# Ledger of designs, part 24: designed miniproteins, single chains

Each design is a single chain, and the fold is of that chain. pLDDT is the mean over its residues in the fold that is shown.

## One batch from the design tools (miniprotein)

Design m860
Fold by ESMFold2-Fast:
Structure m860 (fold): chain A 95 residues (1-95)
Amino acid sequence: FPLEEAKRLMDEGKYEEAVKLLEKYIERFPSAEAYRLLGQAYLKLGDYEKAVEWYEKAIELDPKDAQAWRNLAIAYEKLGETEKAEEYRKKADEI
């Protein structure tokens, strides 16, 4: 199953391979979990702008995913967007 394979690649630190697999997967099966995993992979690769894009899509589909909100806050903090990072951390704590 492609999503399980992507999780294995993430656990092995193969973030670029996980991104390629997840991007193909979401073309047919968009899901909050797949978007969150893409955000996590980009965050690990240091591509914080793409991490933000995918986490925002994840929370749009599942606004109760507290971990996605926390990771979005981390990505904004890495971009120097301190006020947005604080806003999204508070949002995660409300869930």
Scores: mean pLDDT 85

Design m861
Fold by ESMFold2-Fast:
Structure m861 (fold): chain A 64 residues (1-64)
Amino acid sequence: KKEEIEKLEKEIEELQKRIAELEREYREALAAGDWERARRLLKEQMELSAELVGKAVELVLLKK
């Protein structure tokens, strides 16, 4: 249980960092007028956000 919690917290932290990096790159793409790149980065952010939600739910269940 504790080991599973630590693993999930680590995975969530890594996902949060990656999403933050993609968000920064997305803003840079928008500022540069690179709409094609911005669109691809937004799609990747949405995919990682869905994964983050799944892991967050699993973590909540393990803490009970």
Scores: mean pLDDT 82

Design m862
Fold by ESMFold2-Fast:
Structure m862 (fold): chain A 71 residues (1-71)
Amino acid sequence: SEKKEKRIQVLEKARTLLEEGDVQLAIDVLKAAKEEGLLSEEDAERIIALLEAGDVEGAIKLLDELIKEIS
C-alpha cells in the first residue's frame, strides 16, 4: 500500500532527525504527518509530548514500535 509506505517513510524521517538532534524539525514532520492522515492524532500527540518533555530516547522508542506495527 502506498499509504503504508509513506507512513513508514515519514516515521523513519522523524527518527533520523531525532538521532541528528533536530528535535523541532522532527516535531514539524510529525505534525505534517498527522495533518496528512499518515499518523493518528493520538500517536502524534504522544510522540510530541515526549519531545516537548525532553525525552528524545522515549520518542525514538515509540517511533520504533509504531514502525514495527506498520511493517
Scores: mean pLDDT 86

Design m863
Fold by ESMFold2-Fast:
Structure m863 (fold): chain A 109 residues (1-109)
Amino acid sequence: ADELAEILEGMARAFERKAKEYESLAKQGVPGAEDKAKIYRDVAERLRKAAEAVRSGNLKEGAQILRETAEFLRKAAEKYKDKDPKLAEEFQVMADSLETLARELEALA
């Protein structure tokens, strides 16, 4: 439980760093940066909630949050498919990873 929570917290920190990068670009007037920052910020918050659930021993709740976060990322990938294909691929890969982690949490519950 603690090891998985640490992984999720690490992922949340990485997304928070990306959000700050895009927030800085948005302040410089870069088109689309504000929307991208919001997506990274939202995912980071969801990952922190999942980590908290895992630390509390609520593995099923943690898995549910990860599945909902994966769905959110797949919807974000669809929005960026034509505008930013590399970002869309990144979101899709992350969604697949979170779905795998959700299955692992369910197997441990």
Scores: mean pLDDT 88

Design m864
Fold by ESMFold2-Fast:
Structure m864 (fold): chain A 55 residues (1-55)
Amino acid sequence: MPPEVELSEEVKEVTREIAEKLREIGDALDAGLAQGRALGLSGEERMELAGKLMP
């Protein structure tokens, strides 16, 4: 482990919480895209739908 990068425990916890929230958002977006694919939407239509979910 390189000793030059030292993070406090509070910084590690904040980073973990951010990573968990980002993963949750990613899962929700993936579910939305999968739903669009299941409806037989084209790639272009799926991208437009994703754009509406992520401005």
Scores: mean pLDDT 66

Design m865
Fold by ESMFold2-Fast:
Structure m865 (fold): chain A 82 residues (1-82)
Amino acid sequence: PSPEELQAEVDKAMAILTVAVALTTAPPEMREALQRALDFIASIEDPEKALRLAREVARIADTAESAEELAARIDELIARAA
């Protein structure tokens, strides 16, 4: 594989790992929204876009004050990025 192809694989893997870590460390009430985020990030073909959006998901997970706020912010992110 080319260095560019390897970087793409790394970026995609890092994107998935970033959201998966947020999901596995989250309280049960937040897991449904984070699972939707994980499924969405995994579906993105552009690895750089996937990584950028995964970092936004991690920020939302860290800063949301409630499961309701988390779900609303994740759904807005998915709608904006689709």
Scores: mean pLDDT 86

Design m866
Fold by ESMFold2-Fast:
Structure m866 (fold): chain A 90 residues (1-90)
Amino acid sequence: SEAEELLAKGNRAAKAGDYETAIEHYEKALELDPNNLEAWVNLGLAYMYLEEYEKAIEAFKKALEVAPESMKPQLERLLELAEKRLREKE
């Protein structure tokens, strides 16, 4: 699907360290498929690398809304890390 192709482009950009390009592709993928857990998680992680912690928090909260119960503890830890980093930046 077009959403899967955009997710793959985002993942390639992130792997290359191009987090701004990764974010652009993840956001486009999420416009097509807002329930894509991988895209929300990877969007949050890309924002973490850019130290955009408030945006990372929003992405991880969206990931939690679409996640199966089995994945929620892992995502709650990512959200807590983003919140801790935001507090440390202030």
Scores: mean pLDDT 91

Design m867
Fold by ESMFold2-Fast:
Structure m867 (fold): chain A 68 residues (1-68)
Amino acid sequence: SVKETLEKLKEELNKRPDIKAELVGDDTLIIEIKDNPTLLTGLALRIIGDYPHLEVSIEGNTLTVRGK
């Protein structure tokens, strides 16, 4: 399910000291990366590539990931 995929992504990303990932409800994952636009863009592309059923949007230092 989308929820299970987002929970696994949250746990994996939060292992990194430079990333903060939070699940909002059951359908939205918010990922914050400070002062690293290259990492932020690279992560967005990897998520889209690995999870074609997920939508990613970028705003400032934040990625928003949700089911399509």
Scores: mean pLDDT 82

Design m868
Fold by ESMFold2-Fast:
Structure m868 (fold): chain A 63 residues (1-63)
Amino acid sequence: SDEFKKRIAENSIELAKAGLTRRPDNEEAKEYVKKAEEALAKGQYDEALRYANLAATLALKSL
């Protein structure tokens, strides 16, 4: 459901932002956080999930 997809995307953005506090120079992860937040604002939840998952993966890499 859209509600569930929205929550998962929001959680992944939170994880990405937490990872970025440890590695603030990860510009690629920042770009995907931005794209995920833009997609959420537009109600594009599948796109938001894709970008949020990429952001979290990149931000949490080598933690």
Scores: mean pLDDT 83

Design m869
Fold by ESMFold2-Fast:
Structure m869 (fold): chain A 72 residues (1-72)
Amino acid sequence: MEKEREFAKKLLEELIKAWREHPNDPEYLREKQKEVDELLKKYTTEEAILAAAEELREEMEEVLKEAREKRA
C-alpha cells in the first residue's frame, strides 16, 4: 500500500512535470498521459492514486488552470 502510493505520486509528478515543460507538444503529452495511466493501473490501486492526487492537489490545480489559459 505505501509503496503503491509512493509510486503513484512519482508517476503523477512526472506527468505534471511533462505538462509544465512541454505545454506546446500535445502528441508528447497524450503519449505521456497514456503511459502514466497504464502504469498506474498495472502497479497501483485506486486508493493509492487518490491519496497521491490529494497530496498533489494544489499543484494539479495550478497546471489545469495554466492549461485552460493556453487553450485560449
Scores: mean pLDDT 74

Design m870
Fold by ESMFold2-Fast:
Structure m870 (fold): chain A 117 residues (1-117)
Amino acid sequence: MVTLKESGGGTFSEGSSATLTSSYTGDLENIGLLGWWREPEGGLLELVASITQDGKTYYDERVKGRVTISYDAANQTLTLDLSNLEKSDTATYYDVAFQHKPVPRLVFGEGVKLTVV
């Protein structure tokens, strides 16, 4: 079982930058996709960005150009860098791992809140 520990939340000014990180521990053998999802205030859970074990990235069109996802395999750390923060970036952000086996599922971390003022 994989464990996800997020950090880097807090209150940030509009137009500034924030970095969210998640540390991975446990068995990564069946993890095919790592990503960041968010639940905006008054909204639905949405995908922000993802990265595969081979380094292939995906970015949601709403945030493309403002966010960068990276994974440091040596430190088992997933990072989301957000730039030019907008008030619409206010959300609870979840690190999410996609496990392939025995049944495909998403594994969520506890979540970290980011507020843009």
Scores: mean pLDDT 79

Design m871
Fold by ESMFold2-Fast:
Structure m871 (fold): chain A 60 residues (1-60)
Amino acid sequence: MKQLARATEDVAGAGRSVLALKKGDIVEILKEYPDGDAVAKNLKTGETGLVGMDKLEILP
């Protein structure tokens, strides 16, 4: 079962490495790192990139 999360705020993307988010976007968490960063896919845009876990609300 894929792990989903919701963006809690707007995040500006930075090039190819940082995932752009709008508040309320649903993302799929692909990999979580020990430092609190994750690689996630924005299901609305199809983009994949790094996002801070502090910007996400984990969905059940």
Scores: mean pLDDT 78

Design m873
Fold by ESMFold2-Fast:
Structure m873 (fold): chain A 79 residues (1-79)
Amino acid sequence: MSLEEKIKEAMAKITELVKKGVEAKKKGDYEKAIAYFEEAKRLEEELLEYLKENNAPQHVIDATEQGIKELDKLIEELK
């Protein structure tokens, strides 16, 4: 599988989890929202390690690190 294909698949999964987290938050299911955001963060951290190991462009690495920080903020706001 190409680097680009793996990034695309990982980002699709992360996006679906974030969407489910936002939907859970809108329904007042904060525990479920946190669980979805924590799973999205875990997958994004795995993607970050893969990107670093495969010498991905710095701007892609930076964007992924920023995504992790945004998920941390979403989780913290619900605790």
Scores: mean pLDDT 85

Design m874
Fold by ESMFold2-Fast:
Structure m874 (fold): chain A 69 residues (1-69)
Amino acid sequence: GEVILLVGRHEAAEARELGERAGVPELGQKLADAIIAAAEAVANGDEEAYREAVERIRQLKAELDEVLA
């Protein structure tokens, strides 16, 4: 519902800010897009889309963590 989309947008904004601070704004934006996709999948009850979005979030977060290490 609305709360899930609002939380997703907030987490996406945090991902964008983190990417900008780390000097990789493109990676932060990709992570933000994946977070929004996961929130939309939950709101729509699309389990397959949610699973794909979560896996993408995992991959992008690992890339961001490597940059920050």
Scores: mean pLDDT 82

Design m875
Fold by ESMFold2-Fast:
Structure m875 (fold): chain A 65 residues (1-65)
Amino acid sequence: SVTSQVARDILAVGVSFESGLVEAEMKGDTVVLTTKEDTEEAKKALEEAKKRLEEMGLPVEIVYK
């Protein structure tokens, strides 16, 4: 299911989120990714997290801070 997969995917990409550059939040069935900073590092972290989640077939929305 979407909820159990999201939990696993957040855990799997948690290493990327541990830097504090990217936050993941559920809005309905969609994973919303946001940055804490408007930097090149934050953009790279967003792109990597989005790619990982999309590879798993999850709907992802990016919201730039």
Scores: mean pLDDT 64

Design m876
Fold by ESMFold2-Fast:
Structure m876 (fold): chain A 74 residues (1-74)
Amino acid sequence: SHLDELLREAERLIRRAEELIRQGDLEGAYEQLQRALGLVLEALRLAEQEGDEEAVRRARRLLERAQELLNRVG
């Protein structure tokens, strides 16, 4: 589904950001995390609108991880 695609892409971007942080590319990591944040927020809105409790939980975990990493790079 579109929701699953949003969540999968957000997870991919977060993993890429973690790799970039390890490489010392904080600017690149920030860019990936901003993209991931946008996708996670869209997925959370859609999941809440559809009543998909599992997707809501998944989106919230990704949101927390993205925010944690953003705090590390900024």
Scores: mean pLDDT 90

Design m877
Fold by ESMFold2-Fast:
Structure m877 (fold): chain A 73 residues (1-73)
Amino acid sequence: SLDKELEELAEEVKRKQKEFQEWAEKNNLSEDDPRLPKEAYDIGRAAELLRQARGAPEEEKRELIEEARKLLE
């Protein structure tokens, strides 16, 4: 189901965000530092898309999940 896919991607995003947070802390960078790798911003964007997907109709939810998945590739 789409809800299961959303939950699985949300857990993946949460794990990746934690990894980048730990990396940033080791390099004395804030979460909003412009020196962060693009992957960190893509993960943040994926989290936002999944948040929007939770309240979206099925067709929009599917599109948002697919866009988030692409950002995590």
Scores: mean pLDDT 79

Design m878
Fold by ESMFold2-Fast:
Structure m878 (fold): chain A 87 residues (1-87)
Amino acid sequence: MELSLPEKPTPEQIEEIKVTAKGLIEGARYLLETSTVPEAIAHAREALEFAKKALENIDKDPVKAGKYVLEALRHRQRAVEAEMAAR
């Protein structure tokens, strides 16, 4: 299923945001522990911070939490690209 940011998220969409945020936290922690690439580390740190903010806001403002997940996904992608570009 695709993650979406409707004005009033369904319970299924809220659960998808939670699952995605938890996965992003795990992936970012792994990259921070294993990476030697400064750019990848910087983006992994940002992904971790945004994913944590998503979980902190999911009960108060699911739309805001969804926006944090999208920011975390963008940083995760940039971290992966930096790792792949490193030689």
Scores: mean pLDDT 81

Design m879
Fold by ESMFold2-Fast:
Order: sequence, then C-alpha cells, then structure tokens
Structure m879 (fold): chain A 75 residues (1-75)
Amino acid sequence: LEEEIKKLEEAIKAIEEGDIEKAKEILREMVETSKSPTLRIGATEALKALEEGDIETAKKIARNLKEYLEKQLKE
C-alpha cells in the first residue's frame, strides 16, 4: 500500500512536469505488479487516458486512486 501510494505520487508529479513517458512507465509497472483489481483497473484507465492525450483525466484518476489507497492504509 505505501509503495503503491508512492508510485501514484511519482506518476502524478511526472504528469504535472510533462514527463508523460515516465508517468506511463510507472502506471504500467502498477498494472503488472499490483495484486489489487481496483489498482490494476484504475492504473489501466489512467494509462489509456495518457495514451489518448487526456492528461487531465489521467491525473484525476491517479489522484482518486491515491486517495483510495490512503483510506485503505488507515483501515
């Protein structure tokens, strides 16, 4: 959970800095390594948005996933 939150923070930062390739790389790694269906689905949707050039949607999805994980960590 902590590692996935860190990766989402790195992906969001990469998107904000315009490093879309780095953001895609981080999200692809999450899709491949995460055991959580929610994380895999969300990371896949964020990747798809970045591939389509919808940067704002990708950033929103990544932020929502981070909030979801932070809530899971507190439970």
Scores: mean pLDDT 80

Design m880
Fold by ESMFold2-Fast:
Structure m880 (fold): chain A 65 residues (1-65)
Amino acid sequence: AANVTVTALEDYTAAGADEVSLVKGETYTATLLGVSSDGTTVQLTFLDDGTTGLVPLSHVEILDE
């Protein structure tokens, strides 16, 4: 799996147990597990706390590390 830097472009509140909330302007280190087939969501394991979940691609900038 690829390790990436994820920057939140907008606040996001998790809508379900499989999603992760984001704070605008925060930067996270994560393992990229995959992108949905429609390209709307990405699944990440956040390395800071080990949380795995989905976030909308429109709300994040992802840089390969």
Scores: mean pLDDT 77

Design m881
Fold by ESMFold2-Fast:
Structure m881 (fold): chain A 67 residues (1-67)
Amino acid sequence: SQDVKDQIKAATIKGGTTLLNSDLSDDQLIQTLQQLADAARQGLDQGDPQLTKQKIDQIVQDALNQS
């Protein structure tokens, strides 16, 4: 349980840091950070760190590709 939480926390920090260092507009940044937080929350509830990491990575990549 703690290991799962630590993995999801690490993926969330990595994704959030990438977004904060990007050239996204304020509106795009806030929207994407909300999506990231929602994915992390769902992952913690379901206990699947691998799927959660994939979802977070996809959210980050989609946001960067739209810019």
Scores: mean pLDDT 83

Design m882
Fold by ESMFold2-Fast:
Structure m882 (fold): chain A 68 residues (1-68)
Amino acid sequence: AELSPEETKANAAIVKAFRAYLDGNEEEADKWLEEAAKHLGLTPEQREAIREAVRQAAASQKELDAAK
């Protein structure tokens, strides 16, 4: 496994953000994404890119869950 302790914490935070978006709790998701960005030392631009990717992934999952 090629994960540092900081990367492991960031991955856990990203997973929590994804679940928060699935629950429709964007405020909670934003808090976890901020935590992940802090652990990864991300720029504001990189943080926003990850936020958008996680949000989009959760939105796609919700659409799949809602599909007949």
Scores: mean pLDDT 78

Design m883
Fold by ESMFold2-Fast:
Structure m883 (fold): chain A 80 residues (1-80)
Amino acid sequence: YFDNLDERVLQQAVELLLYGTSKIPINGYTGSGVQKEIQRLGERMGLPVPKPSVGGDGSAQAAALRSQGVTREKLEAALA
């Protein structure tokens, strides 16, 4: 169960960065993890990442990164 949660958090972050939405439901618990993964991916892509917001689900951080030109290729490089 715990291993599946870590994979879900990473998948939510990737889907938000690529599509602006995720098919996996974001809740208070996973929202914190999603914000951390978006921050890590943004830092690895060399983009300025907004600080995690209290009660945020990562969508605002993902939207900010997408507006700065997140591409699938940069995201795949950040995941490697």
Scores: mean pLDDT 69

Design m884
Fold by ESMFold2-Fast:
Structure m884 (fold): chain A 56 residues (1-56)
Amino acid sequence: MHPYLARLVEEGLLSEEEAREAEAVARALGRVLGLDEAAVERLVRMFADTEIMFRK
């Protein structure tokens, strides 16, 4: 799991399932769109942040 997502799970901001889904979606989009590693990392963070905002 991405280190950023692991920290959010530890802090109780995301469940493990939510974190895994956010990473999976970001990685899938990265493959489809041909994004570099930095862009994929940014997508992981954006999707995680969106999940947190949606729940709060």
Scores: mean pLDDT 76

Design m885
Fold by ESMFold2-Fast:
Structure m885 (fold): chain A 56 residues (1-56)
Amino acid sequence: STVILVAGHDLGVPAETVREIVEQVLRGEISRREAAERLGISEAKVSSLVEAYRAE
């Protein structure tokens, strides 16, 4: 996923970790708040990232 690769690069986080976190949000396993804390970004940014990933 281009979205996941770009996000991983921008955040300095491995792309696989970003993908796992986004997938966990999509599956309802973690909240946007938890994902935001793990990635060091806002909940709004998590929502944008999840939506961009779904739109691929």
Scores: mean pLDDT 83

Design m886
Fold by ESMFold2-Fast:
Structure m886 (fold): chain A 62 residues (1-62)
Amino acid sequence: MLSEEEIVEEVREELENAGFSKEEIEKAVEEARELAKKLPEGHMVVVDIEDGKPVLVVKEIK
């Protein structure tokens, strides 16, 4: 499982590769960091793209 900082870096890389603006990337990274701190055991933060916008989703690791 990824650490909180690794989760944040993965989110940043995915958004950069998807071509989002620096402003959108920084906003999503901040939200990802907050989610990672509150993340339940056995869960992870995943980046999903809804209507061209980044959405952060907490998913259970099976």
Scores: mean pLDDT 75

Design m887
Fold by ESMFold2-Fast:
Structure m887 (fold): chain A 73 residues (1-73)
Amino acid sequence: EIDELLLKASEAYRAGDYRTAGEYFEKAAEKAKEQGLDGLAAHLYEQAAIYYEKAGDLERAKEAREKARELRE
């Protein structure tokens, strides 16, 4: 459920666990993509990238941004 994943992402970033927040946003993006909600999926991948950058995980941030770009083009 996308809403449950977004709640978990919110709880993680409020606790300062930016990597876990990025992971939950990425999982939510994958579920949105599976449902054909490409605009929502792109937005959620962009959120994942922001939190991966905050966690210092630049490679996962780059991958998440690339996934968002592909869904918008």
Scores: mean pLDDT 86

Design m888
Fold by ESMFold2-Fast:
Order: sequence, then C-alpha cells, then structure tokens
Structure m888 (fold): chain A 68 residues (1-68)
Amino acid sequence: MLSELEKLRKELSELLERLNAQKKPDIGAAVERAFELAAEAQRAEKAGDVERAKELIREAIEWVEKEL
C-alpha cells in the first residue's frame, strides 16, 4: 500500500497533469511554485523529515488546485 506521502505525491502529479491538459495561458507561476515545493519536499524526505515533506506537498497541491 502507498504511504501517505506517496499518496500526496500521486495526487499532486495527477492534478499537474490535469492542469497541463487545460492549456491555460496564465498558470506558469502556480506550476513553478508547485515544482519548488515538491523539490523542497524531496530534500526534507532525504533529511528524514517526512512530516515536513507531507506539509510541502499539501501546499503544492493547494497552489495547483487554485488554477483548476
């Protein structure tokens, strides 16, 4: 079974795919912020801070959802 962090990453990936499919012209800032937060989450996970990684992925999801 997927961990909570893996489930959140899957949700973010699916939302980013849906957002990209919509071909909206003004989403660049939200997409860039989501990727920045995902990169920070990856660094937090490598440091052993899984709870911080989850928080960062949830924030990335919120940025993407605002544009959907």
Scores: mean pLDDT 79

Design m889
Fold by ESMFold2-Fast:
Structure m889 (fold): chain A 63 residues (1-63)
Amino acid sequence: SLDDEIRRALADIYEGLANVFEKQGKYEEAAKLYREAADLYQGVDPEHAENLRKKAEELEKKA
């Protein structure tokens, strides 16, 4: 659906921004954005959502 397409596009934007912050060592900010992306992926790609939540948890340990 169009709503799922918009949700995936927004999730991709959050994930991309999270990756930029992660590369800058801003782990707390990156983790927060990965969690936002995971929430958006939950309805369209639950497996990817779970992977991003695990990534956020690992980054929170480094923050």
Scores: mean pLDDT 86

Design m890
Fold by ESMFold2-Fast:
Structure m890 (fold): chain A 90 residues (1-90)
Amino acid sequence: MKEKSEKYLKLGKELLEKGHYETAVIAFQMAIYYDPNNAEAWELLGIAYEKLGRKELASRYFKKAADIYEKNGDTEKAEQYRKRAEELES
């Protein structure tokens, strides 16, 4: 399961770098399907939706990433993505 998540995460990153935001969303959703605890996949899904102008969805996914980062002990990333989510809600 986690191995497949990492493959989709890598594909999504490549698509995001190329500006293929809609297909990057699908790749990150597949990464989450195989590993819903992959905080980076939720983070990058938020970034992809932010690039698509979908601020409400981006905020929701950044909050989800922050929650998982916090549970994993990554307090710095949790704070970073909570702040980014709040900025999108202003």
Scores: mean pLDDT 88

Design m891
Fold by ESMFold2-Fast:
Structure m891 (fold): chain A 94 residues (1-94)
Amino acid sequence: SAEEKAKKAIELIKEAILYALRGDLEKAEKLVEEAEKIVESADLPKEVKEKLKAAIEAVREAIEAMKAGDVLKAIGYALRALGEILEAKRLLDA
């Protein structure tokens, strides 16, 4: 179902955040790419899709911050991604 695909994308985004903050940037990038493919191909409500895309973009920014050695900036982007995921879950439960 679309809801199951959205939940899988959310779990991949959460895992990508964890690997990015651990410094495993290759694993984080692969997880983000998998989440993005699910979000692009799934028949999701527009608002849910927008929130998941915003979360994916925030994780990509966290990865770039980690590449630059800016861990505090990476944490800021990770928190943004988690906020977007929370909003996506709220929209799915409505």
Scores: mean pLDDT 89

Design m892
Fold by ESMFold2-Fast:
Structure m892 (fold): chain A 87 residues (1-87)
Amino acid sequence: MPVPLPSKEQVEEAIKLLEEAKEAIKKGDKEKAKEYLEKALELARDIPGVEVQIALALVYLKKGDKELAIESVELAIKSLKELKEKL
């Protein structure tokens, strides 16, 4: 049986990685930010809305748009927190 829902632990780990990514973006550490975003994307790839927001954050980070990158990360964190409350 495929696992249709992520575990609460997996969601909590993804939130932590996204919060670390947001701080790295704010401080201008693009390499660390990319690393955290890619790890969070792997954990959230089966959650379509969150996956898209993390992917957008990576695109904005690559283009140097810190404000949109942070906004995309914050939207992903919000969606994961809402999902965690239902698990």
Scores: mean pLDDT 81

Design m893
Fold by ESMFold2-Fast:
Structure m893 (fold): chain A 98 residues (1-98)
Amino acid sequence: DNEPLQIQNSDGASTLGFVSSLFRGQRIVGARRASPDLQQRFMDRAGLDPDQYTLLILDQSGPLSDIYSSHPPGWDNVLDVVTDEARRLRQSMSFTPS
């Protein structure tokens, strides 16, 4: 009945994405939902409401995708990247010209 939500990384440079929490119940293809720990850390640093947004890890080849997927030792490096991505995404969401 409901088709999976397909996520695309069209520039090949993005490791993280967002989706509205309205899609929380849908299967996702091309990305996976971040762990609860990564969700919390990202939302805290971004100043975002986790009830409104869900953080996704995009299915791409590369070291950052692997880091986000496996949560290896050196979590501080992930938090620095998460903070930078959060800042960019927050700025993007603040500008919605109609």
Scores: mean pLDDT 56

Design m894
Fold by ESMFold2-Fast:
Structure m894 (fold): chain A 85 residues (1-85)
Amino acid sequence: STLEQTKARIEFNRKAHEIAKEAGERTKKETGDEELGDLAYRAAMEYASNPLVGKARIEAMKKDPKTRKAGEYAEEAAKRIEELK
């Protein structure tokens, strides 16, 4: 890999992590639930690493009333992560 490709990958990972953390924090603030915040964070991070699996998880979360808010914030994060590409 070129130095430029390595730098781009590091920057993508850094920004994706920041977006995922924000989704977790917003979910926690809105729901008052630390576990839902962590779930949103993990779903967004999974999307950054494997979009197919992450998208399926986010859609499943949105269909369950208990995890819907976490899924909605994870979906917003996933869209922002796609914009980094």
Scores: mean pLDDT 87

Design m895
Fold by ESMFold2-Fast:
Structure m895 (fold): chain A 57 residues (1-57)
Amino acid sequence: SAQGELVKLAGEGLKYVEEGDLEKMREALEEASKIPETRESGLGMGEEGEKRYEQKK
């Protein structure tokens, strides 16, 4: 399921952070954002998340 894929990618992202591999962490997060169920259930979150990410930068 798409939800299972998200949980798996989030776990892998945490491992990459612990290892200090920021590049792989970014790849995992980017793949998670492409999952259709994330876009459907979090339509507003998707746009809000992107804006908040820009503000943090």
Scores: mean pLDDT 59

Design m896
Fold by ESMFold2-Fast:
Structure m896 (fold): chain A 70 residues (1-70)
Amino acid sequence: EEVVKKAEEILRKAGIPFLTIQRVVELIREALKNGKVEEAIRDLEFLAKRSTPEQRKALEEVIELLKKAA
């Protein structure tokens, strides 16, 4: 769960709402468990497009972290 912990820290520092962080963390856990990493990346990219510039940067870091873990 190192990827999940790092993702939570990145998102928390960017001021992303707690409920959104929980949803992202669950999405990452399911992706790593079930091998559906590409689907999770697409969902995170859609979320990033709807976020503030600061939140988008944090989500992009999480996407890169997930890509390295795949």
Scores: mean pLDDT 80

